Designed miniproteins, single chains, continued (3). Designs and how they scored, part 83

Each design is a single chain, and the fold is of that chain. pLDDT is the mean over its residues in the fold that is shown.

## One batch from the design tools (miniprotein)

Design m10867
Fold by ESMFold2-Fast:
Structure m10867 (fold): chain A 70 residues (1-70)
Amino acid sequence: MNVASLIKLLQHPNEDARATAAHILGSLGQQAQEAVEPLKKIIKEDSSENVRNVAREALAKIAPQALDEV
């Protein structure tokens, strides 16, 4: 699966679609470094607490040091 397509899915109007995209990005770990800045934005700005929580878990798996920036 293309990381860029998953990053685009983080902008989907459906909450479940955004949560699923964040979860899959987290599962890719270090391979999803391109998602670090998009996930940080979701953690700060997303209207859904569930999506923000999944994005934090994803960021912790991809770049744990980046959690200090959100």
Scores: mean pLDDT 82

Design m10868
Fold by ESMFold2-Fast:
Structure m10868 (fold): chain A 62 residues (1-62)
Amino acid sequence: SAEEEKKRKENLESMRKGLTEMAKKRYASNDEMLKKKFKQIEENVEISEKLLAREAERRARG
């Protein structure tokens, strides 16, 4: 449903923020690692969004 889609997007944004804050805390003194982790977070969020959307579509067909 549209409501579930909205919740998924909100959860993904929350996850992105959480992972970003954790990376800042763990790698505050390592700029190269921070940049690398930020890139990985963005890539992982994009992949997760795509997979979750596919799973929701599959469930909606039931």
Scores: mean pLDDT 80

Design m10869
Fold by ESMFold2-Fast:
Structure m10869 (fold): chain A 68 residues (1-68)
Amino acid sequence: SSSVTEERPSETTYSAYGTLDTDLEFPEDYVEATATSPGTFTAVLKGSTTTVTFSQTEEQKGTVVATK
């Protein structure tokens, strides 16, 4: 299974079920996952300057998982 994991100092656990978690902000450069290629996007944790790069499978598009 595809996974999204950060280093310990920037770990944050959120789960968005069909909608974006309000504690995460996606940049305009979001790339949606397809059946043949993973999607990518970056998100900035609210209240922080930390930028996290995520990768998604087709099944994970619209779902955000980050570990804190």
Scores: mean pLDDT 48

Design m10870
Fold by ESMFold2-Fast:
Order: C-alpha cells, then sequence, then structure tokens
Structure m10870 (fold): chain A 78 residues (1-78)
C-alpha cells in the first residue's frame, strides 16, 4: 500500500539521517509512484544542498523538512 510505504518511510527517516540511505529510500518511493514529481523535486533540492556541503548525514532541520513533505504526500492518499 502506498500509504503504508509512506508511513514506514516517515518512521525510518525519524530514526536515520544517513544521506546515502535516505536518497536510496526516497528514490525507491518515487520509482514506485508513492511520491509525486513535485515532492521528489523539493526533496531533491534538500538532498543536493546536503551533498554540496559534503554531509554524510542530514541536519535535523533538513530531516524535518523532508518529513513534512512526506506527511503532505501522506495526507493526499487519505
Amino acid sequence: SPLELLEEAIAELSRNRDLEYIERLLTRLYVLGVISEEAMKEIGEILREAREKGLTELSEEQQQKIIDILREELEKLK
């Protein structure tokens, strides 16, 4: 279920800030059609900023922004 996949992703993102893991997780959700193109674009900008700064882990602020985007996607599925 797309709803279950988004809930699981939000829970995982709350526990894990590893940039490489999060990029793979979010790309998988996008390929499966669980996340919209607009959401993936916004997320992609946050992930790009983290990579440009040489981060291996998202900041708590970056993590929260991605969680908020995923929560908006979740509400659209209800």
Scores: mean pLDDT 85

Design m10871
Fold by ESMFold2-Fast:
Structure m10871 (fold): chain A 86 residues (1-86)
Amino acid sequence: MSAEQAEAAARRLRARVAELDLSPAGRQWADEIVRAVQRYLAAGRPELALEAARAGLDTAVALGVLSPEQAARLLAIIEEVLAEAR
């Protein structure tokens, strides 16, 4: 995947995340996950993008920054956007 395509996917992720009712800390954490996803997509490694997203969401839940329900919604959004990037 090109850097431009990875940036476009990250932009779609941020737009969808903006529709979620997240705390400021939750939004910051979601943005860090989107950046990690973008880096792995730019490297042509969508499997690592999804692994990084899962790991980041699990950590956010463990730290109490996101609820398990919010993490599940974010993972679904990431999986949908990654499917659309084909």
Scores: mean pLDDT 83

Design m10872
Fold by ESMFold2-Fast:
Structure m10872 (fold): chain A 68 residues (1-68)
Amino acid sequence: KKFELALEAVRKYVTEGLTEEELPEEQVEAAREFERRYEAGDPEALEWYREHEPELLELLRAVREARA
C-alpha cells in the first residue's frame, strides 16, 4: 500500500537517520505520491494523515528531543 510505504519512509528517516537518497526508491515514490495527493486535497490522503498524525507527531517529537 502506497500510504503505508510513505509512513515507512518517514519512520526510517526518523529512527535510523536515513536520508531520502538512502531510502528504497519505492518508499520515496510512495511518500512523494502521498504528498501530491495531500496537497491536492485528496480525501483518502487527508483521512490517512488524520489517522496517522499522532504517530507522525510523536516521531518528530522524539527526534527533536534526541537532538536537543
Scores: mean pLDDT 63

Design m10873
Fold by ESMFold2-Fast:
Structure m10873 (fold): chain A 80 residues (1-80)
Amino acid sequence: KSVEELIAEFEAYAEAFLKEAKEIAKNNPKAQELVKELEKILNDLLEKMKKETDKERVEEIVKQAKEFLEERKKEIEKIS
């Protein structure tokens, strides 16, 4: 896969993740605040990734980002 393909796949993953997280958080104001923070983090991360030209580095960033997001989702679920 190209760098552009990896970034596009991660964008799709992040969009699906945020949609699900918002649904989980819909009845808890603290969970909603965490989701807003994640949206900002994801937007910043995606902008940084778009400037990256090294495929292996993009793959590493995607892996770490997915692990980070799954951990944050568990926190949102726990307080929701």
Scores: mean pLDDT 81

Design m10874
Fold by ESMFold2-Fast:
Structure m10874 (fold): chain A 53 residues (1-53)
Amino acid sequence: DRQQLLIQITQEISRGLDALDKMLKDPSSDSKKLLEEMMESYKRAAELWKQYQ
């Protein structure tokens, strides 16, 4: 249960980092969409972390 929650938290963080990487490496990417995806992933990670605590 708690291990699964930690895995989900790390997956959300990884998703945010992937969006940031795409934003930095591909100037033709939709930077606004990628920024929103990154922020949403971090928000989800924070909510999961609150549940873990």
Scores: mean pLDDT 78

Design m10875
Fold by ESMFold2-Fast:
Structure m10875 (fold): chain A 79 residues (1-79)
Amino acid sequence: MKEKVEKYTKEAKEIAAKDSFTEEDIDKIAEAARLALENKDLELAAAVGEAVGQILKKGSEEIKKLTLEKLKEVEEEAK
């Protein structure tokens, strides 16, 4: 359990440091967001938030739209 949180936190931070994003990066961020909600992990949630912020600032229009749609699905499943 802890190992998955640490892995996703690291991957989210690495994605936040990128200047371009792929659909695979967005899938990783969506899974990290789901894990953060399930575990109520504030550090993972913060790392995901930073990655999402960078994606919305620097990503292509398609990547931005995909990111918002996937995060909405994660939030709806967490209810």
Scores: mean pLDDT 81

Design m10876
Fold by ESMFold2-Fast:
Structure m10876 (fold): chain A 73 residues (1-73)
Amino acid sequence: FDKAAALGEQAARNLLAANEALKAGDVETARRYAEEAARQLKALSGRSGEELGEQFLADVERRGEEIRRRQEE
């Protein structure tokens, strides 16, 4: 349970960091945090965590695409 709690906390922190990076326009950093959070969610909950991580990654990709288009001139 200690390991599960630590993974959940790390996943939550990475989700927040990804969102903050998107707000700063740093899409690459946001994707990295999102991928790490998805990995931690999968390790924490198996298939359930994998599904949650996929949903989050899809959201970050949509928001990141809009930011990336603006940054590419």
Scores: mean pLDDT 76

Design m10877
Fold by ESMFold2-Fast:
Structure m10877 (fold): chain A 81 residues (1-81)
Amino acid sequence: SEAKEEEEKKRLELRNELFDIYSEKLKEIQQQIKNTTDEKELQKLKEEREKLEELVDKAMSAIDKGDFETAREYIEKLKEL
């Protein structure tokens, strides 16, 4: 089915975009955590990492359900972190 092939392609594209953004953001946060000497900044970075993981999980759930509009919204929120 052409519709199923298009859905699978969109799902793959969104998963790849999500993975790329997640990997980049996680690397940035981990580097900031390693370089931080302020306890308050460290706590904020840990909370930011937890928020990153939450948004990734929500985006993945939306992709798996075929809710590509909601998935795109979570990916955009992820980019804003």
Scores: mean pLDDT 86

Design m10878
Fold by ESMFold2-Fast:
Structure m10878 (fold): chain A 95 residues (1-95)
Amino acid sequence: SLEEEVLKLIKELEELGDLATAYSAKAHLLLILGEDPEKATDYYLEAAEIAGETLDREKLLEGAKENVKNIEKIDKEKLLEKLKEELKAAIEAIK
């Protein structure tokens, strides 16, 4: 499945040491699946901290909840394919 392929790419990024991209990808995956906006927000904040950036938790959480609410109107398969392509590009940039 596309979800399993995305999860494998996230694991490869973690093994390569790009934790910021891996955490950001975990957040995006949760939002695409319409799951756990609070956990997605936590992953985004962890990615930002690793990258040396400070983000507004409340604003991120509000945006995540809105994305989850509206995801039924978005083609999940196309979003998963786009995330897969972005993760492949990130892995190739490290090699």
Scores: mean pLDDT 82

Design m10879
Fold by ESMFold2-Fast:
Structure m10879 (fold): chain A 66 residues (1-66)
Amino acid sequence: MSPQERLEEGKRRVQELIDSGASYQEVVDEISLLTQEWSEVFSTETTLQLARELLDFLNKLMEERE
């Protein structure tokens, strides 16, 4: 699976958790798990880029819900 496919999967997972009423802590825990999985298969640079994009996506969703 490509880095982009992993990011899109992560975005879908985050969106699903937010839509189901998950707490901020549950979403952060999911992002941490995904980042750990990515760090085992991708370079540090790629992992950090994906983690940043996923966090930016989460921040956008949280802002839109305020």
Scores: mean pLDDT 80

Design m10880
Fold by ESMFold2-Fast:
Structure m10880 (fold): chain A 69 residues (1-69)
Amino acid sequence: RPSAADLAEIGALLNKAVEAAKQGKFDEAERYLRQLAEHARTRAGATVEYELDKEKKTASATVTFPADA
């Protein structure tokens, strides 16, 4: 399972992406979403789906962690 520190980093990157999207900085928001996806995959083997809505100025991510066997 991901550590508390890994979950905190994922949350921090999502917050940065959301803030950038609100400011219309979509390139910056996309970079934070990519960093979130890479962190989750590398640290926890997670599958990440993210969305950037330029009209609504929102960013979101769904992170699916592997279940315990």
Scores: mean pLDDT 79

Design m10881
Fold by ESMFold2-Fast:
Structure m10881 (fold): chain A 83 residues (1-83)
Amino acid sequence: MEELERYIKLASKENLTPDEVLELADAAATSPDPELRRGVAKAIAKSKNPAAQKAFRNALLTKTDVSEEEKEELLKIYEEAKP
């Protein structure tokens, strides 16, 4: 799970660039790996980074790469992981 570890570490940074915010959001919303999508969504929720959270929600609304059921599961994981 080297890629998930990389994204968790990225989400824990205090200073995220706009490109890093989009990279996190895209991984959570569009990754072909369900474990990676869910893990990154949880990391974004726990990070309390408003830009990353907004970008993630926008990516889920604008991209249809995952099933409707998976979008619902990602949103559930995200909301439950929020402090």
Scores: mean pLDDT 77

Design m10882
Fold by ESMFold2-Fast:
Structure m10882 (fold): chain A 93 residues (1-93)
Amino acid sequence: MEEQWELYREVSRRLLAWRREKYGPLTSLTPEQRKVVAAATAYAGAYLSERLGFHSPLAEEMKKAYESDPEAKAIGDELVAEIDRILAELQAR
């Protein structure tokens, strides 16, 4: 469990750095763009939590919100793919 928590923190750190590189700092986005990126990021966080064995009580609500917005879904799918890439790298170390 401690290793899973450390893995969660490291993946989150790298994911946020990747998001900043790809989309820029959230402070540079419009309020509308920020809401979309935030929704996608919330879903990606729920995905990561469940992938590592942590229960997310809001996973279904997050998934519904993310799926209702095609733009949020597109960004969320990229974040999920990046989570999978980071996990593969970290688990190979």
Scores: mean pLDDT 75

Design m10883
Fold by ESMFold2-Fast:
Structure m10883 (fold): chain A 87 residues (1-87)
Amino acid sequence: MVLATSREQLEQLVDDIIKNIKYFAEKNDLVGIRYILDTFPEWLRKEFEALGLTPEERRELVQKILDVAKELGYTEQAKKLEEFIES
């Protein structure tokens, strides 16, 4: 089910994803990190579709997650996310 009804709610979801990635990274919880990074692209795809976001809007929101993943060394997950936003 779609959770966000506005762009502002999507930005909150993105912030929550970032917060969870940082939390698991601080604990060196690789299982938790993989789980969140594997599941959120499907959530975001549904939200993007439901709200009719432009490519620029999608890129802006996803870029925040991408930057954090790269900073923490999750380069493979970051590349998968780049593919997601450009598709």
Scores: mean pLDDT 73

Design m10884
Fold by ESMFold2-Fast:
Structure m10884 (fold): chain A 117 residues (1-117)
Amino acid sequence: LTQEQIAQFYENLFTDLDKDGDGVISLEEFIAYYTDPNSPLYMSEEKARELFERYDRDGDGVISLKEWLLGELDRAGVPASEYSADDPTATLLQKAATALGMPISLATAEEVVARVA
């Protein structure tokens, strides 16, 4: 895949997670995305709810893009020593993309984050 194709994939993924474009992912949006059989991250509603509660670290009922990326890095088995909650969102996206087997440059990750955050 080209960097442009991978960037478009992540932009589409985040847009599908945050359909209202408010910069946060609601429980309803999260479940709708993860329970769609055509989703690359498909899972059962029960697992999606459990995953949302784990990612909602501050308990405010919504997930930021950064919280979602931190959760995906943990779920993908990336060692905790390889990332930090203090890392920029673009850096976390680059690490998550690498773990998913679709690596992007930091510059491409920064462009994706700027368009969806």
Scores: mean pLDDT 75

Design m10885
Fold by ESMFold2-Fast:
Structure m10885 (fold): chain A 113 residues (1-113)
Amino acid sequence: SMEDILRALANAYKSLSEEEKELLKEFAKKLYSDSESLLKKIPEIVKKLLPDESPEIQLFIHGLAVMLVVNDYDIDKVLRGLKLLIKKVMPEKAEELIKIFEKIFEQVRKELA
C-alpha cells in the first residue's frame, strides 16, 4: 500500500548519516526551487512519519512513494528514472546522491519483501 511504502521510505531516510541527509536536503531544495506552491500541499501522513523534517524532504519522500506506486513497485525502473533526474538537477554531486538512493531503495526492498 501507499502507507507501507511511505513508512519504508521514511525509515530508510532516518537511517542515513547526517552528511547523507544534508546532501539529500540540498538536492530536494534545488529540485523544488521553482515549485514553491507544491510545498504548501504536503500530505499529512508524511508529516507524521517525518516530523521536524524540512518540507522539501517531506514532499520528496511522498513523491518517491507516488513514483513507486505508478510504476507497479518496480524499484529498478524508479531508480533508473531518479538517476537521470539527479544528473539534470545536481550533476556535481550525482555519484554521491545515486549511492544514497541505492542505499534507500535496498532498505525499502528488504522491508517490502
Scores: mean pLDDT 86

Design m10886
Fold by ESMFold2-Fast:
Structure m10886 (fold): chain A 60 residues (1-60)
Amino acid sequence: DMEAFAATLLEQMLRSPLETQEELIRTLERQRPEWSPGEQEAVDRAIRRWREEARRRGLL
């Protein structure tokens, strides 16, 4: 199940130091222009989901 797999990866990322999480997000944003439109939309959704979850947990 890809959704369960993605949720597990998000949980693992959220257990990392905030600085590491922010570095990963910056890397994704830097690489974004090199990807297809569909991949860019997927990255935008992933970053949005991370920000919402990080705020919910008081990391932001």
Scores: mean pLDDT 77

Design m10887
Fold by ESMFold2-Fast:
Structure m10887 (fold): chain A 60 residues (1-60)
Amino acid sequence: KEKEKRERRERTGEYMASLAKNEEAREQLRTGVPEGLERIERGVENVAAGRTEEVIARAR
């Protein structure tokens, strides 16, 4: 049962990462800042590490 909850969180994180990557990519095109790339990479890394809870909490 815990494995299913973890898998669900991973899927939610992957979906959220996809959305954030899409919107962030567009925002970065407007600013043209290389710093944005590092921020995006960090976001994806945190999601992959299973820290989706913190990412979502900060999005609040």
Scores: mean pLDDT 60

Design m10888
Fold by ESMFold2-Fast:
Structure m10888 (fold): chain A 92 residues (1-92)
Amino acid sequence: MREKIIEELRELAEKEAEEVLKEVEEIKKNNQLDLLLWTEGSEMLLEIARAIVEGKKAVEEAKDDEEKKKKVEEEYEKKIDELITELVDKAE
């Protein structure tokens, strides 16, 4: 059950960062997930979504500086990967 929620949100994160935040809020609002399970993982899931959105925004702001753009992109991609891995590990 919990693993399925993580898998669905991970797939959404790979598509569009903005859509991920939107879907996370709608899932909470519709009570489609067990409230207890959702609250335990919600902070981590939101942190992943925020990292993706902030990363894309920082890359766009650094558009004219290729070195800065690459560095920001690598930093956020690494952080997102670490967060997803940690979430999956905790889901067991």
Scores: mean pLDDT 63

Design m10889
Fold by ESMFold2-Fast:
Structure m10889 (fold): chain A 71 residues (1-71)
Amino acid sequence: SPVDEILREFEERLKEISGLPRDEALAELRRLAMETSKRLSEILPHLSDEYLEAESRIEQLLSELMARLDA
């Protein structure tokens, strides 16, 4: 599905970002999160079950990477 592809691309980009210097990683992470949320909102009805599930996955992955960058 398009949602699965967006989430896969997000996850792959997070792996690339984790290799950057901290300040650059944080800037790219903010940009990626905004772009991904925008893409999801363009293809899914607002507050649909699929949208909420996708946002939950994004939050999980963001929390994991942010914890790594703060270390």
Scores: mean pLDDT 77

Design m10890
Fold by ESMFold2-Fast:
Structure m10890 (fold): chain A 75 residues (1-75)
Amino acid sequence: AALEAVRANADEVLARTGDEDLATWVEASGIRGIEDLARRKARGETGGAGGLPVKELTPEEVEEARRRVEEALAA
């Protein structure tokens, strides 16, 4: 469900922007969020519903991820 939602958000970004690279980075960022959440749940630190990684794929987070990639390439 969470991974499926991340992929759905990446697909929406691709459909709206046509930017395949941006969609790929958005998906990767969301997957990392799911992995972190899974680790916290394994430690018993997070209830089932806390900290939805899907929020990392908001338009603001998409722009932030793109800026971070662009800045790294500029360095």
Scores: mean pLDDT 56

Design m10891
Fold by ESMFold2-Fast:
Structure m10891 (fold): chain A 64 residues (1-64)
Amino acid sequence: SKLYSDNARLAVQESGGEGTPRQGGKAAIKLGLPEGIGAVMVGATLFGKKKVTAEEAAFAAEHL
């Protein structure tokens, strides 16, 4: 949903723009976002082994 996509963008931006999924998980906790967003970003690291952009995080959140 748009709400989850926007929250994913905020989590990545809070972690410095191109955050790792681990940083996104910490940012989600700090911002009070659902743990589901952190889990998606962790999954992206395990399969992609790269930093995620705000757009990539939003795309992942939309496909949850």
Scores: mean pLDDT 56

Design m10892
Fold by ESMFold2-Fast:
Structure m10892 (fold): chain A 70 residues (1-70)
Amino acid sequence: STEEQIEEKLEQMKKELRELIASGASLDEVQRKFTKGSADILELTESREQAGKASKEALAIWKEIQELLA
């Protein structure tokens, strides 16, 4: 289902962002990866409610990533 695809993509994005940080990527590189990943996930959403939920989950991932970079 679309919901499963969104969840899978969010988990994959989180994993990729953590791997970038572990490899010593710059903040700009991590942010660009997050921006593109989030845009790709939002393209999968079929309703404003799904888009809102996906956006909140993406922002939660970004907050976790910012804590790792602090």
Scores: mean pLDDT 84

Design m10893
Fold by ESMFold2-Fast:
Structure m10893 (fold): chain A 87 residues (1-87)
Amino acid sequence: LLNEIAQLTGLTPTQIQILLTIDDNGSLTVAEIASKLSISATTVSASLNSLEKKNLISKDNATSKYSLTATGKSILKQIKNYIASLN
């Protein structure tokens, strides 16, 4: 499933999991994402950097939390619609 969505969006499976996790929680720090997904903070940071370069997420400097951009929300809506269409 994540590999199929990755091909549809051009994102890695880890990047898709991060976007879904942020959407479910509104905004999250690197440590919170790493804990929720049981992956290293280094892997999360690398994925977040890539997602920011794609303008899919933004960081709030006051809270150090990452949230979805309008573009990120649009792409994630497409991902969720795809998941919902599965039998």
Scores: mean pLDDT 80

Design m10894
Fold by ESMFold2-Fast:
Structure m10894 (fold): chain A 87 residues (1-87)
Amino acid sequence: MKPEELSPIEKQVVDNVEAVAQQIRSNPKEAIERMRDKVLPSVQKKLDELLENYDNMSPEEFEAEVEKIRKLLLDELLALIRQVKAG
């Protein structure tokens, strides 16, 4: 609910991260391979782990892992923007 008070740039980041999560859900292999070069190494590790294990996961377990990656990516990007505003 409070995200409505985010700046336009922060809202764009939130929207982009949601789009990334949806792409991982739709096609984990291709989405992960495509975005590995575009994300931080910590996020890359999480994506690689998901790709390795997704075949053995239930749909609910897979969704939980995608949500963790989404939160991690969102937190990193919002923290960066927040630091720029604070500094």
Scores: mean pLDDT 74

Design m10895
Fold by ESMFold2-Fast:
Structure m10895 (fold): chain A 73 residues (1-73)
Amino acid sequence: SEKVQKIKDQLTEESAIPGEEAPPDIRELLELSAERVKKVADEKKKTADEETQKLIEEATEEILKTAQEQIEA
C-alpha cells in the first residue's frame, strides 16, 4: 500500500502535463494523463526488478481506475 502510493506519486510527477499543454476539457485532460502514465510506467518496467514491476502495475491500474471513474462521473 505505502510502496504503491510512492510509485503512484512518482508516476504522476514524471507524467505531469505542463499547464500550457493541458487541454481545457477535463475528459481530454484525463485521457492524455492516462496515456502519459502508461508510457512512463512501461519505460520504468523495462529496467525494474520483478517486485518493482508488480508495484508499478498496481500503481498504474489504480491511477487509470481513478481517471476512468472521474471521466464517467
Scores: mean pLDDT 78

Design m10896
Fold by ESMFold2-Fast:
Structure m10896 (fold): chain A 77 residues (1-77)
Amino acid sequence: SDLEELVKKVNEYLEELKKLAEELKVPKEKFKEIMDKFMEKANKLIEEYLEGKLSLEETLKKMEEVFEETKKEIEAE
């Protein structure tokens, strides 16, 4: 299902962000703040998709944008 694809993509992004933060030795408290913000944005996109406000394609594109923004935040630490 489309929802399963979105959940799978979010989990892939979470794994990549965790690996990056571990490699860069980002402080745990700072990483938690960044991840909480990422999850809040990701959940909002999923909600907008479920409400029919975004297509699957639009949701995936916006999710990738949030992922790239979050990666830059981790790299700036």
Scores: mean pLDDT 85

Design m10897
Fold by ESMFold2-Fast:
Structure m10897 (fold): chain A 64 residues (1-64)
Amino acid sequence: MGEEAGRKAAEAAKVSIEAGYAGAGAAGMSPDLEQGGRAAAKVSKVSFEQGLKAAEVGKEFGFG
């Protein structure tokens, strides 16, 4: 059980990191600052939600 909980937490962390990279890429690729800002804000929300999921998984399974 501990192995599965650890693997899920690591996968959630990877998704959070990838969301951060996607946000940076979207902002850099968009010539429109407003559109780039909106894309970055959306990816930041996803990254935050993935961080919360990782914390909840760790807390639920007693793995922090």
Scores: mean pLDDT 63

Design m10898
Fold by ESMFold2-Fast:
Structure m10898 (fold): chain A 57 residues (1-57)
Amino acid sequence: AERAIALAKSHGLSEEVAREIARLAQTDGREAVRLALSHGLSEEQADRIGVLGVTES
């Protein structure tokens, strides 16, 4: 989870939003991508955060 949070924060997201994206990636990857996109991230950036969120659990 820490790497996913750090990556999201490097793109300007808050820690709260980064944690929510990482959590959603484990249960609903589509909603995780949607949340990241709503905060101005690209699809590639959203996917990378989701993968890190899953692999760090």
Scores: mean pLDDT 73

Design m10899
Fold by ESMFold2-Fast:
Structure m10899 (fold): chain A 85 residues (1-85)
Amino acid sequence: MAEYRVVRVGDRAVAVVYLPSSVSDEQAQEVAKAAGEVPGVLSVSVTKNPSTGERLVIIEAEDVEAARRGAEAAIKKYEELVKKE
């Protein structure tokens, strides 16, 4: 299942959304796009954990609340993409 963590970095916040290794690069980009549409989200990037194969969506936001909303939008998009089983 997708999980997220939010951390404060100076005057900003970063959220990291952990997507399962079964998620494709295309699906991870769709998730990142959904997070980037949230007000207060400043940037979104996608990377891969080389040891687990998990996709990480890294959300930079103006504050912790914006980071949390971005992460929640990302998880909602991920759930929509996997619901068509």
Scores: mean pLDDT 80

Design m10900
Fold by ESMFold2-Fast:
Structure m10900 (fold): chain A 62 residues (1-62)
Amino acid sequence: SAAAIARAGRMAGVPVTSLDELAELAARAGNSPEQVRDLALLAGFSEAAARELARKVAELNA
């Protein structure tokens, strides 16, 4: 959701508008897929969306 994306952006200190932007930012910051999943859940993402973000970060790190 837009609110969850905005919340995640505030937690990261950067304005973001999409899951792809969040995944790129998290990967560049050196977050593990597990950390990204946990942060997404704290930001109010669904379990499915948190898992998708973690998967995208894992692919970017490969």
Scores: mean pLDDT 72

Design m10901
Fold by ESMFold2-Fast:
Structure m10901 (fold): chain A 72 residues (1-72)
Amino acid sequence: SAARDAENTALVRAANEILDAIEAGDTEKAVAIAQKTIDTFGDRGKAVARNMAVEARRLGKDEAAAALEALA
C-alpha cells in the first residue's frame, strides 16, 4: 500500500540519519532522531533503533549504542 511504502521510506531515511549522526560522534542527535522515529512508528521505530545500536557497536561507538539500546 502507498501508506506502507511511505512508512518504509521514512524508516530507511531515519536509519540513514541516525547512522550519519553516529559516524559524526553526535550521540544526542542520534538519540533524538531515534526517539522521534519510535514516537511516530512504534515497534517499527524500535527495530530501527535496535539495528542502529548494532551498527554503532560495530563502529566502536559504545556510548551511542548503549543510548539507542535503552530506547528499544
Scores: mean pLDDT 89

Design m10902
Fold by ESMFold2-Fast:
Structure m10902 (fold): chain A 85 residues (1-85)
Amino acid sequence: SAAEQAAVARAQAFLKFFEALSKGEISVPVSLEDLLAEGRTLVAELDRIIASTPNPSPELIALRDQLRAKIAELEAAIAGLKALQ
């Protein structure tokens, strides 16, 4: 569906944006908490798409898993910053 294609495109764009920020290729005023919220929304959308798809592609599953890994990194970074006060 168009909504499924949009969710996949947003997840891919998020991963590219996060990689560019992490490499210092771009500099924009974005909070880690805002990135975490968007990432969590995208993971939930991809999980819903996968659950409703009879034969999800390995590429779709890999995209969801990559996004989950980045969310875990972001959660760890936020927790580390909070521990430093």
Scores: mean pLDDT 81

Design m10903
Fold by ESMFold2-Fast:
Structure m10903 (fold): chain A 86 residues (1-86)
Amino acid sequence: SAEEFVEQLRRLLERVRAAVREAERAVAAGDREAARRALLEAEINLGLALIWLGVAKLIGEVTPEMEELVEEMRALVERMRALLAS
C-alpha cells in the first residue's frame, strides 16, 4: 500500500538525517574515517529509498509525498558530499 511505502521512506529519511548529524560531528572533530562511514550509510539508505520509489512507480502506487521524501534524502546526501569535499 502507499501508506507502507511512505512509512518505509520516512524511516530511511530518519537514517539519512542521523548520518548527516554524525558526518557534521565527525568533520568538526577531524575524524575523516567516521565522516566517510556516515556518507556511505546515507548513500546506502538513499539507494534503498530509490528502490522503494521505483517499485511504487512500477505498481502505480507512487504519491507526491514519496517523491518529496526521496528528494529530501537526495538533497541531504548532496549536502553531505559537499561537506566532505571541503
Scores: mean pLDDT 89

